Designed miniproteins, single chains, continued (2). Designs and how they scored, part 87

Each design is a single chain, and the fold is of that chain. pLDDT is the mean over its residues in the fold that is shown.

## One batch from the design tools (miniprotein)

Design m7005
Fold by ESMFold2-Fast:
Structure m7005 (fold): chain A 66 residues (1-66)
Amino acid sequence: MVGLPEVSEETAGELLEYGLVNDNDEALNAALEYLPADKKEEAQKLIEDYKAQKQTLAAVREFLAS
């Protein structure tokens, strides 16, 4: 299926960024729904990469608190 390039891509980008920054799964799910299948897979990979980096930062903060 093909989404609306202007609205769905821009909206998906805004929701994806908001969801990643605020750890909001509803926003991430909404962003994925607005994306066509090929971009959805890429977005899922980006979310995984971000979560991996977030875990590394959490580990560093925990180490400094120790």
Scores: mean pLDDT 72

Design m7006
Fold by ESMFold2-Fast:
Structure m7006 (fold): chain A 94 residues (1-94)
Amino acid sequence: GSASVTITAPPGTIIQIIVKLLSGTGPVRVTVTDANGNVLATFTLKPGQVKGQKVNVPSGTYTVTVSGATGPTTVEVTLFTSDGKTASATVTAT
């Protein structure tokens, strides 16, 4: 199945997105989109994987979607800013 969560980035420039598969089966697809629906990053995560992508995007509200779950699967997404601030969200798909 699939699930989505919104994450509000702190003020500044977002320079990195890190995704972790905390628990569950995998593989799952993780997609991060901005408020306008533009895809910033797409990841495929297997159990125990941590993946990252460098970006250069403004602060704002982003949507994280986890899809392809065959059982309860929890993913953590963290946004890192150029000034050392972070924002994190977890999403569980079933």
Scores: mean pLDDT 83

Design m7007
Fold by ESMFold2-Fast:
Structure m7007 (fold): chain A 80 residues (1-80)
Amino acid sequence: DAIKLAKEAIEKAKKALETGDPELGYEAAMLGAEALDKVGKVLKGIGYKLRAMGHLLDGDAEGAAKTGIEAAKEALELAK
């Protein structure tokens, strides 16, 4: 369910922003990208995964989390 994955991505991204944990931000982006895959946007999901990996490697929890929120919001709009 793309909607469920996108909501889980947003909640995990909020937690990443609260804790400053770049791994949680990356996990949020993985869930958001999976939600995009479920609505048929596989290549776009891969793009979000690569962007989130860059933020993770830089220790940028905010960048990773925001990437996850962007992917999740796009999946939610497409799932309507």
Scores: mean pLDDT 86

Design m7008
Fold by ESMFold2-Fast:
Structure m7008 (fold): chain A 65 residues (1-65)
Amino acid sequence: SKVVFPPVSKEELEEATREMAEILKTEPERVAVAKVTGLQIRMIGDGASSEEIQEAVARAEAAAA
């Protein structure tokens, strides 16, 4: 198996997850979608995998509920 070091730390992923959860709780739906999309694009730019992004979004949605 090919091992790739994640460019984004677990702490950074946890911080992004908390930010997304707060955005989902506090912002109007239209603004929340735009801001969460912006954070996902930033995470991709930082080299996060699609799996890491999907997990972070799922955790943020669970925390916002």
Scores: mean pLDDT 72

Design m7009
Fold by ESMFold2-Fast:
Structure m7009 (fold): chain A 80 residues (1-80)
Amino acid sequence: SKLDEIIEKLLNDPNYVLTEEELRLLAQAINEYAKGSDIEEVAKKFAELLKKVKLTDEQREALLSHLTPEQREILEKYLE
């Protein structure tokens, strides 16, 4: 999926900086997974990945702005 491609990029380059478009795609993919998958498990994997790349405060806020309130709360608790 497009999400897997973004994840692969982040895993291969720890200095990779997400664009606003990529952050939107990531948020959209989280929404798609939420429809059929365990959102908590998906959020844990994303949080671990995002911690590895050391998002800026602006990038974190941009990502969270594209999520539903429920998805945002779940992701935030794993980003600490």
Scores: mean pLDDT 67

Design m7010
Fold by ESMFold2-Fast:
Structure m7010 (fold): chain A 77 residues (1-77)
Amino acid sequence: SRVQQVMRDGFTTYNRTGDLDQAIRTIRQQSQRLGLDPQTTDLLIQSFRYRIDGRTDDSLRYMDQALRLERERQRRL
């Protein structure tokens, strides 16, 4: 999944740098490269922020919303 690839890249950047802002820039750049919708990208960034903050349930909720939105967008092609 493109969504899962973007999140993996974000976590890789965060693990390497410890810099949340740099990880978020990675998520934005990879989302743009893969053609993700801006709204999907914003949901992924919020999911990532919650995950780093230890708010696992909120993170999973936003991730689920991002996956649903991406599936809906693909159905409209």
Scores: mean pLDDT 86

Design m7011
Fold by ESMFold2-Fast:
Structure m7011 (fold): chain A 95 residues (1-95)
Amino acid sequence: SDVDQGRRLHTQGSIYFIQQDYQQAIDLFTQSSRLTRSDPVQQGRSLYNLGQAYQQMGDNQQAIQSYTRALDLFRPDPSMQDHVQLIQQRIQQLS
């Protein structure tokens, strides 16, 4: 399924992120977020990681945009409220 493919791309993106290949991580998290639209929590996780990758590259505007999209996806989910708080703090630090 598209969601399963998106989860695999998310995992691959995380590996590139750890290796500090942020451009490959960005490309994979972007693809993952598109494939996981039917799973808002997974889409939000990919967008959160996308924000972190942009932040590591010094692209604070793209980081804020990606974090804001993740925030909107996590807000309705009670299990994601710790992530909501973390993302709000990240956006504040970059603004």
Scores: mean pLDDT 91

Design m7012
Fold by ESMFold2-Fast:
Structure m7012 (fold): chain A 71 residues (1-71)
Amino acid sequence: DNITLTLFGETIVTPSLDEALAAGRALIEQKIAEAKASDSKTITGPDGTVFDSLDDLKAHLGELISRQLKA
């Protein structure tokens, strides 16, 4: 069975939980880097929620990944 994880409109399908977490984390880091490069004051999350802090976004998405992979 495959693990499916959806973040920022991107769908990640992997055969293992560890691979899904690694891929999701890499995507988060890339989106954070893109936001910093764009000198953005706010970051938009996967559900259109606006975050004022990259740390808040990263923490929220880490929790979302863990919860989504339980389904």
Scores: mean pLDDT 67

Design m7013
Fold by ESMFold2-Fast:
Structure m7013 (fold): chain A 72 residues (1-72)
Amino acid sequence: SLSPELQQLLQEFGQLLVELMQGSEEQRQFARELQQQAQDYLQQYFDGKLSEDELIAKLQELIAKAREELAK
């Protein structure tokens, strides 16, 4: 199971993806790319190749990128 911190970050990230998917074609494409990156990081975490701290940092980076794209 995921920690409460990871669950909160994933919920925030998911909300940003929904907002991007309701935007321009460029925003929708970017949302799909961010979703793929998040899935890859989660898979690495479950495979034991990425620590929880590293996963948190990667998710925070993806959230920041999503916020920047929405601000355009």
Scores: mean pLDDT 90

Design m7014
Fold by ESMFold2-Fast:
Structure m7014 (fold): chain A 100 residues (1-100)
Amino acid sequence: GKSMEEMLKIFEKEVEEVKKAFPNPEVHKILEVGLELARKAKSKEELLEIAAGTGIAIYAAISGSWEEALKALRESSSSEENFEKAVRAAEEILKRVEEK
């Protein structure tokens, strides 16, 4: 299985690829905050929650609607617990982006 370090390297690579695909300053700030939080993650589960939250924050930025982003997350979430954890991560990311 992949180590937490290997999973973090995959997330770092995905962040750089998304930055190339979406040259939007708001999306870049979200990715930078998501990566900062991912580097501080204490478990693989926390890292996955941060990755999911980062994706939802980007979706909200691109769509211009937090409500639409939450609907997409709910439709893709395997459980209410996973949905709630991803929402909390997205809210923390967006809060830090506003402070930047």
Scores: mean pLDDT 81

Design m7015
Fold by ESMFold2-Fast:
Structure m7015 (fold): chain A 87 residues (1-87)
Amino acid sequence: MEEKRREAEELARRAEELLKSPDKETRLKGLDLAIRAAELVKEVLREEGDEDGVALAERQIELLKLLKKLFEEDWDATVAAIEAARA
């Protein structure tokens, strides 16, 4: 269990760094790592019997998958929306 948590934390940190990049391919890679980290968190919560935590993790995974699809389909509009949200 500790190994899965540590792996999830490492993947999340790498995802955060990649998502700071202005490069589309690098941000897509960051989203893939974020999805992997969320899947590991979901497994840990499932092993701990936290049904509410599992449900929240599933919703987070779906949101990350939607963001990846938006980056693939409409990169310019998605980047503009994120930059506007940061202002």
Scores: mean pLDDT 78

Design m7016
Fold by ESMFold2-Fast:
Structure m7016 (fold): chain A 90 residues (1-90)
Amino acid sequence: DPLAKSHAALDKFTVEEAEKLAELDNISGILASAFLVSQGHPRAEEYREKALELLKDPKYEFMARMVLLDLKQGGKDDVAAVIEEMLKQV
């Protein structure tokens, strides 16, 4: 289950890797965008808006809620807080 391994994926994220992943229109792009927002990236607003647009799709909203649960269980509270705030806006 790739969603249940999201916390482990974050341990391997560099800013450069996350920037590349954030170009993807999928759950990995949402996770990478949330990471970049949590890091205070100069383009954080652009990444946040892109992730919010993807979250309008019920499929990605459901996947993001599963990712949020995994991140909270894995102690990734900073990225989890970003995803939780994005989910409040959809």
Scores: mean pLDDT 84

Design m7017
Fold by ESMFold2-Fast:
Structure m7017 (fold): chain A 92 residues (1-92)
Amino acid sequence: SEAEELVRRAAELLARGVGADSPEDIAALAESLLYMITEVPEEDWDRVLATLLPGLEAMDEETRREVLRLLAEAARLLGNDALAERFEALAA
């Protein structure tokens, strides 16, 4: 539940960055982010992360770092330390 809460907060920030803030859009984005952390194999991470980059680049630096921090923490809570390190690298 804590990981889901972190992903929800990340989804809310990311959705605002792309001009989509409806509850339905935020929920769909949160589900997509959880799917990426739990189900997407490492070989596909670069492709999936590339789909997030335009939204992240549209944000200010502080908001982008917060989104990546929330996703990294959620990934660690879900046992995906390698993906957490990828999110942390994107924040640098």
Scores: mean pLDDT 81

Design m7018
Fold by ESMFold2-Fast:
Structure m7018 (fold): chain A 77 residues (1-77)
Amino acid sequence: MDDAQKLEAVRRVREALVARGVAPETAERAGEALRLIVLEGLSVAEVARRLGISPATVGRLVELAAPLFAEAAAELE
């Protein structure tokens, strides 16, 4: 999967979260956390530092986004 496909998968995750009733700001943060992990290879601790949030919050955002990302990534192969 190339970086353009990863970015498209992240975009689909944000849109799907909003469509499922997640607040737009939370969906945006989940998408950004996922982008940093998948495109830039950052650890949960590095993402937490980059976004100015706790590692626990990053973990929650990733758990929220991961099933939707896996679905989008499979379709974008």
Scores: mean pLDDT 81

Design m7019
Fold by ESMFold2-Fast:
Structure m7019 (fold): chain A 68 residues (1-68)
Amino acid sequence: SPLEERLRRLAAEAGPFALQLVDEMAAGGFDLSDEAIATVLSLLREVLSPETFARLEAELRRLAEAKR
């Protein structure tokens, strides 16, 4: 999926922690429930700059919407 590839690319730019979380989501078949997304975003918010966080949040929510 082009959206999954874009999300992984942005996660790689954000750093190894963000990439690991995205890869773990992919390995689990992308659980894109509102609860799972909120959990991942909570973890990313603690370690990323606001600018980088906003970019990843937008792409993650875009992927979730596309998978509905």
Scores: mean pLDDT 78

Design m7020
Fold by ESMFold2-Fast:
Structure m7020 (fold): chain A 87 residues (1-87)
Amino acid sequence: SSEEKLELYREGYLFGMKAESVEEVKEEFEKYKSDLEKAKYYLLGALKGAIDAGKDEIVEYVLKELEELDKKLPFDKDEKLFLESLK
């Protein structure tokens, strides 16, 4: 649902802002690996949170994971525009 996607984005955002290492993001991301749609919204949130917190290493890692996710579950036009707006 749209409400579930928004909640996953918010959880990702807060985690991206507070995470101190790429390893913390990897460990949290493991929770979503079996549900690629949930993983997508979590990672989009984590990307924005890391950007807003100035965490360049986490931004680079999350972008790489989003690129790999796009190969397995292609982003639609709106999702791609949203992702590009975060760069």
Scores: mean pLDDT 81

Design m7021
Fold by ESMFold2-Fast:
Structure m7021 (fold): chain A 102 residues (1-102)
Amino acid sequence: MDERKLVEAIVLLSEGKSVREVARELGISPATLSRLVRRYFGVRASDLPKVVPQILVELAKKALEGKATQEDLDKARQQALEAGYDPSLVERITEVIRKLLK
C-alpha cells in the first residue's frame, strides 16, 4: 500500500502539484507524505520533482497502469544512470516501482 502511494506521489509531484495537493489526493496528511518521501528517497518531498529523472516518472506512470515489465524497469534504470542522475536516488525510486511489478 505505501509503495503504491509513493509511486503515485512521484507522478503527481512531477506534474507540478504541491505536497499538500498530492497528500489530499492520496488520502494522507502532508506530514505523512513528507516523512515517507524522506524515508524512502532521502530527499524533501518539495525537492523530489527537481531530482527525479523523467524516464523514471514515465516508468512510474506505466507501473501504476499495470503495464510496466521488469525489462522496462531495467532499461529506465540504466538510462537514468547513463544520464548522470544520483545512483542512490535511482536505486531507491526503482526499488519502490519494482514492488508494483510483483
Scores: mean pLDDT 85

Design m7022
Fold by ESMFold2-Fast:
Structure m7022 (fold): chain A 59 residues (1-59)
Amino acid sequence: MFTREEVLAALRALGYREPDATIMAEIILTGKAPPGYRQPSEEGIAAMRALVEEALARL
């Protein structure tokens, strides 16, 4: 199970910067884009989750 802190650490390790890291973390944790942002495809969300899992395995 991912915490917000783990997801943010993984995204920063992957080279993502604010505000994108925070937006991507919300999408990964909830499966939904924050208000004012467009919902990514299901494939896009799955790809982001896979990248976070790989980054966390390396941490």
Scores: mean pLDDT 77

Design m7023
Fold by ESMFold2-Fast:
Structure m7023 (fold): chain A 99 residues (1-99)
Amino acid sequence: SSVIDLVENMEKEELKELLRKAAELARELAKAEPDPARAERLLIYAEIYEALANDELKPEEVEKLAQKLGLDPEKAKKLAELFVKFQNRDAEGMRKLIA
């Protein structure tokens, strides 16, 4: 629920700035990561955070990235739906999807 609490209680621009900083941090961590698989995972997280910060997240792109992270198609679809609700500031929609 911590992510849902951020959607409810944080100003949209503050949340977008936090997401941009998270993307930058993930990219810097990837540069320092000696495990190529873990580095790739960090770059995928950076891509998702940056897309969310710019209101550019497409459900199909999240599904592809989640499958690349090893999630099955049903979990990837559910994650994509969750991120769309996050992008739209739909805290109640996120709660219903997680339950």
Scores: mean pLDDT 76

Design m7024
Fold by ESMFold2-Fast:
Structure m7024 (fold): chain A 69 residues (1-69)
Amino acid sequence: SAQAQQQIQQIRDEYDRRLEELKREYRRRLSQAKTSQEVMDVTIEYFRRLADLQSSRLAQLQAVRKQAR
């Protein structure tokens, strides 16, 4: 439906916005890292947060799919 398509687009737009914010924060923190350990910690945190964003997006898309049926 048109409503479901609009909801899916809103979910995608929000994901893209949050992803760009996460990437900017990652680059900022990476530029401030002084040791190999700090680089590793920043990188691990980035990928953990990325996984959380992907899981949240998937759950939201699945909810729209169920409501559209």
Scores: mean pLDDT 87

Design m7025
Fold by ESMFold2-Fast:
Structure m7025 (fold): chain A 113 residues (1-113)
Amino acid sequence: SEEEVEELKRVLDAAFEYYKQLLEDPSMTLEEKERVLRDFAAFVAEVIARTDDPELIDYALEKLEEAFRLAKKAGVPKERLQEIADWTLEALRRLGVPDEVIERVQKRLEEVL
């Protein structure tokens, strides 16, 4: 329902704000920020796998893209960002997400890297 989509968007917003604070924390090491990004990517993959709503999928992808931009800005190397992106695509495949959606995720992450 529309109410369920709006609730999931609020949950995504709260999760993103939490992970954003960690990614922007100057006391966090690059290795810790890599783990933070992987954890958020896993969360987003689970959300995408549990919904058929295109608007919610796009909303989740916007948050994922921003998390990758923040990690990149923080100095996480492109090679590590690519590894996390590849891992995220594989997680989506294992969760049974349709190829069309996985291709959209891949394209959007390539634009950030």
Scores: mean pLDDT 88

Design m7026
Fold by ESMFold2-Fast:
Structure m7026 (fold): chain A 80 residues (1-80)
Amino acid sequence: DLSPEELEALKKAEEQLRQSLLNDPSMTEELMRKLLSELFNVDPEELKGLSIEELFDYHIEIIKEYREKARERQKELLEK
């Protein structure tokens, strides 16, 4: 779990990055979809029809899920 201060900092960083991506002509929806698909093995069909803003939010959610799985594995090791 993130502290309120960490969550606030994360939201602010997320908004700044989102604004930068929306204003960057080199960062297209297609490029963002390819990065998510290639680096995180996300099903391209799940990314179909999403805007660049939604793709960014999806990226953050994937990272959160990955961290949660890592915590689950750590707890499993500690319980032995």
Scores: mean pLDDT 65

Design m7027
Fold by ESMFold2-Fast:
Structure m7027 (fold): chain A 62 residues (1-62)
Amino acid sequence: MPDPRVPVTRYAGAALLAIALQIEEDYNLPQEHIDSNRAAIEAAIEELKKRGLSADGVLKAI
């Protein structure tokens, strides 16, 4: 069954990735910075999963 946390985490990850790609395109960042940014996004997604945050959990944190 779909985990309700996964769609929210994927949406947040996609938004962060889109922002990172826009910055990479605008600033022509070196590959090392691109790799670092993507690693940071993945770490943030994993942290959300570890905390068991769903949409309800995120709303309570705001």
Scores: mean pLDDT 56

Design m7028
Fold by ESMFold2-Fast:
Structure m7028 (fold): chain A 87 residues (1-87)
Amino acid sequence: HVEEALKHLQEAVEAAKNGDFETAAKHLRRAVEHGLQAVKDGDLEGARTIAEALRKASEELADVNPWLAREARHGAEVIEKAVKEAE
């Protein structure tokens, strides 16, 4: 899950920098899905890594598209909450 999520985040940031916000949003959602699946599979460390990467992506996206930055931050918060509830 971590490798796939990080690849989706890289593709999301790249798409956003190229002005393709629809593709960026799609990849961002896929990264969040992988983070939540990691929680379901008991990979809490992997889920935390994905949440941290989403927070980093949010910072990179803030100057490109504030809406995508907020979506990335929200995704990180959702995963972090799921990890805390699973602990």
Scores: mean pLDDT 85

Design m7029
Fold by ESMFold2-Fast:
Structure m7029 (fold): chain A 85 residues (1-85)
Amino acid sequence: RYPKLITVSDVDSIELSLKQVSDSKHGLTFMVNLIALSILNNKDLRFTPEAAQRLKELFTKYHEEGLLNSDVFNRLIAFIDEASK
């Protein structure tokens, strides 16, 4: 049970992966939810302040596009905020 620190470089890799599936709205929706749930299921994650800000912006964008359920989105933002302190 060792903390994994998420940095801006990790967020860049996530954004690249999402861009590769962006041609399919269904595939993008699936991948966004998969990443969101993966983050929520890994309580040992910690975020640098810059990575936390970029991830919150990324998930806010996908929530506004209707790709993320509000319950999942709210849980994600709360977790990222807590794990970046």
Scores: mean pLDDT 82

Design m7030
Fold by ESMFold2-Fast:
Structure m7030 (fold): chain A 76 residues (1-76)
Amino acid sequence: DLEEKIKYLQKLASVIDKKDPDLLEEILAEAFQEVQEKMPNARENPEEATELFIDLVIEKLEKELSEEEIKKIKKE
């Protein structure tokens, strides 16, 4: 469910933003660039492009957090 992914992303982003806001900006920029690379026709498929962006951001944010931090976020 896209809405649940967005909520999860917002929780992950909030934790990272409090620790390192520059890192959050870098992750968002990297994910945006990867969407352009993986989906050159993203403008023709905005729903798929948006979901890919969200998935990439979540993946990158999870890599910056410990297993314990991720477990705490998922319990909410």
Scores: mean pLDDT 81

Design m7031
Fold by ESMFold2-Fast:
Structure m7031 (fold): chain A 90 residues (1-90)
Amino acid sequence: MEKIEKAAEEIARIVAEAYRALGASEEEVEAIYEKSLELARKEAELVAKDPEALKEAKEGLEYAKTTTDLSPLTRETHARQLEIIIETAE
């Protein structure tokens, strides 16, 4: 539980920081943090319990590293989130 909560908090900070860098207000950043925290917690719990979800997370990480359809900031943010989730599950 503690590992999952710590991972979710780290992911939420990364996402919130990315939006702050894009010019979001402090109120928007706080809302994004809370939403990201909830979503990251659910994802980390799922990946920790389900080997298929862990496999999908690893495939998603490869896609995030190689795709040209997303901005560099979006790719970096998504890749960092997936790396934290995978490390927490392993």
Scores: mean pLDDT 79

Design m7032
Fold by ESMFold2-Fast:
Structure m7032 (fold): chain A 82 residues (1-82)
Amino acid sequence: GPKLYNIKITFKDGSSKEFKNLTPEEALEELYKVLSPYMATLNEEQQEQVKLALIKVGEALQENVESLKIETDEFTIEIEEV
């Protein structure tokens, strides 16, 4: 079957959200669900950072990475294979 991933998003205020045992497709869907409403509160530069982070996650999942960490001023995304 496909690789399964755990995802953790930690926001600048220290709050976090975790998702476990996600397929690559489910991982991207959950990240879009979390970050899409969050983008409405961000300026244009911050929105571009979110967009680039999502592109990088998509590319890494396509390459079947074992782990990935993306840090921005607004949040950190950590992805690891189960």
Scores: mean pLDDT 82

Design m7033
Fold by ESMFold2-Fast:
Structure m7033 (fold): chain A 61 residues (1-61)
Amino acid sequence: SEEEERLKKLVEEARKTFHKYADEAGVDLRAPSLRSQGKYLSEEAIERALAGLKQAIDDAK
């Protein structure tokens, strides 16, 4: 449906924004250490990445 297509685009844009903010925060999303989820990530870095994700979603509305 139209909404499903919009959601997929939002997810892709959000993914790009998350990768951008994660890289800026010094987080390597491809590192094997991320297998344990959050062990090597600061809470602040995660919050910044999530804030960027939320902004991308809001901007795409």
Scores: mean pLDDT 62

Design m7034
Fold by ESMFold2-Fast:
Structure m7034 (fold): chain A 94 residues (1-94)
Amino acid sequence: SEKEKMLEIVKKVKELDPEGLLFSLFGKEVAPEFYEKFPDWKSILDIEEDIESGKIKSVEELKEEIRKMAKVAIEAFPGTEVEEIAKKILAYIE
């Protein structure tokens, strides 16, 4: 199914971030100043929830949300491991 394909993509994206830098570093409780600057930013965990709730309905919509997530991470954390992981994620989804 489309949902199963989307969840497999999320699983692979999570595998590219084995330390969970894009899961926990950007949590509102961990980085409140980041969310003040980027209030509409969604972590990979938020994106996964949007798949489960039916808000994201296709692989193309999923890829766009992941691109937005990764591009903001690159902008906010240049020269860091976060940028390196975000670039790997972008290369994976294309």
Scores: mean pLDDT 79

Design m7035
Fold by ESMFold2-Fast:
Structure m7035 (fold): chain A 87 residues (1-87)
Amino acid sequence: RQATLDAVAALDAELRAELEELEERAKTEEAAREEAERLGIEAIRRIGEASGNTELGRIMAEAAELMVKTGDVEAAQKLLEEQLAKL
């Protein structure tokens, strides 16, 4: 469904912009990095909820978990971009 794809793409763009902004803070200070990871997880959760798709929600949760475990917001962002592109 095109409307769903458009919605996911729009949210992906918003998420990408938010993660870039949070990454800037994370690079500045270690404490900011921890906060950026938490905010990134919340953003991913939001896009998953908006999709209403169980599989998409699971993919988003995996990406969020990757951010928490590795602290690599950029890697999680790339993973989401690749996974969403495959949908």
Scores: mean pLDDT 68

Design m7036
Fold by ESMFold2-Fast:
Structure m7036 (fold): chain A 100 residues (1-100)
Amino acid sequence: MIKIPEETLNLLSEEERKLLEELIKIVEKELAKTKDPNKKQQIEDALLGVITALVSFHEGAISAEQAVAIIEKQAEILRELGFEELAEKFEEIAKYIRSK
């Protein structure tokens, strides 16, 4: 199971933690089904991108709009690769951030 550092979790709201836990479950499911190492790397890079955007937003390094843009760009890439369920969860996280 993918482990998120406690320091990262402490920056997130309860709702963001729930969304991220749901995202990780989908990521692990897709990684288990994916045989192409390049696609596995792209899934892992997209997950890291979302975590980095959330951390940077909560640390005040980037705006909510910048965080949303990063996450939505990763969702677009994942959708183009055929990972629709992952893309939808990324978009749900972006929508949550935009609402704050």
Scores: mean pLDDT 82

Design m7037
Fold by ESMFold2-Fast:
Structure m7037 (fold): chain A 67 residues (1-67)
Amino acid sequence: GDAGAGAEYAAKAAAYARAGDYEKASEMQLKTAEANPAGRAYALKGAEYARAGDYEKASIYADMAGG
């Protein structure tokens, strides 16, 4: 996959999660999963935490999905 695109979406997911925009955080993590198939499981788990309002776990899983 495109590591640059995956990292960008992961960073945006973390930023939206910190801002409390869990819907956009979830959307960006799904885009991370599409850009980085190897990190897909982490991106999906991050999206789940973002929807639950757990921004710390959402951020951690976004980083794991992008890296």
Scores: mean pLDDT 74

Design m7038
Fold by ESMFold2-Fast:
Structure m7038 (fold): chain A 63 residues (1-63)
Amino acid sequence: SLEEQVQAAIDTLEALVAAGVPAEQAVARLERYREHVAATHSGPLAERVVAALEAAARRIRAQ
């Protein structure tokens, strides 16, 4: 599902940041994914996954 794919992408990027990938690179990937979801999907599920991507970007920036 879209929600499962988005969560897998978030988990992967958070793991990469923990392994030493620059936070700004991971945030840029999350922001591109958010833009893609917003452009290609609509409705409550799209709103929830966009919010999850935005929350993940905030968590990574706070590290």
Scores: mean pLDDT 85

Design m7039
Fold by ESMFold2-Fast:
Structure m7039 (fold): chain A 115 residues (1-115)
Amino acid sequence: MSKDELDAEVDDALKTISDAVFAIEASKGSSDYKTNPEVKKLEEEYKKAKEILSKYVSEKQAEKLARKATMLARSTESQLDSVLKLVPELSREQAREIQKKRDVVYAAEELKKSL
């Protein structure tokens, strides 16, 4: 593998972890969170991305990066309440999609710096 190919696989894994944990944290506000098949699918994608990442970093480091992504996702959910006060016409889901596009990229970059 070239360095560019390795970087692409790592970037994809970090983005998948970020996408999954942001969606999982978002789903915790729902009463059906524990029985939601979409949440189970996200948890499976999260596990697969961690396994891919552990091929390039240690399992301990992959777990640390995953926990960091979860902390960033929780921070984003906390910020959504402030955003919705400024733009009340947005649903929480629409506001999350907008915020996710910024914060998922930011989270992936922060995780990559921790490699």
Scores: mean pLDDT 68

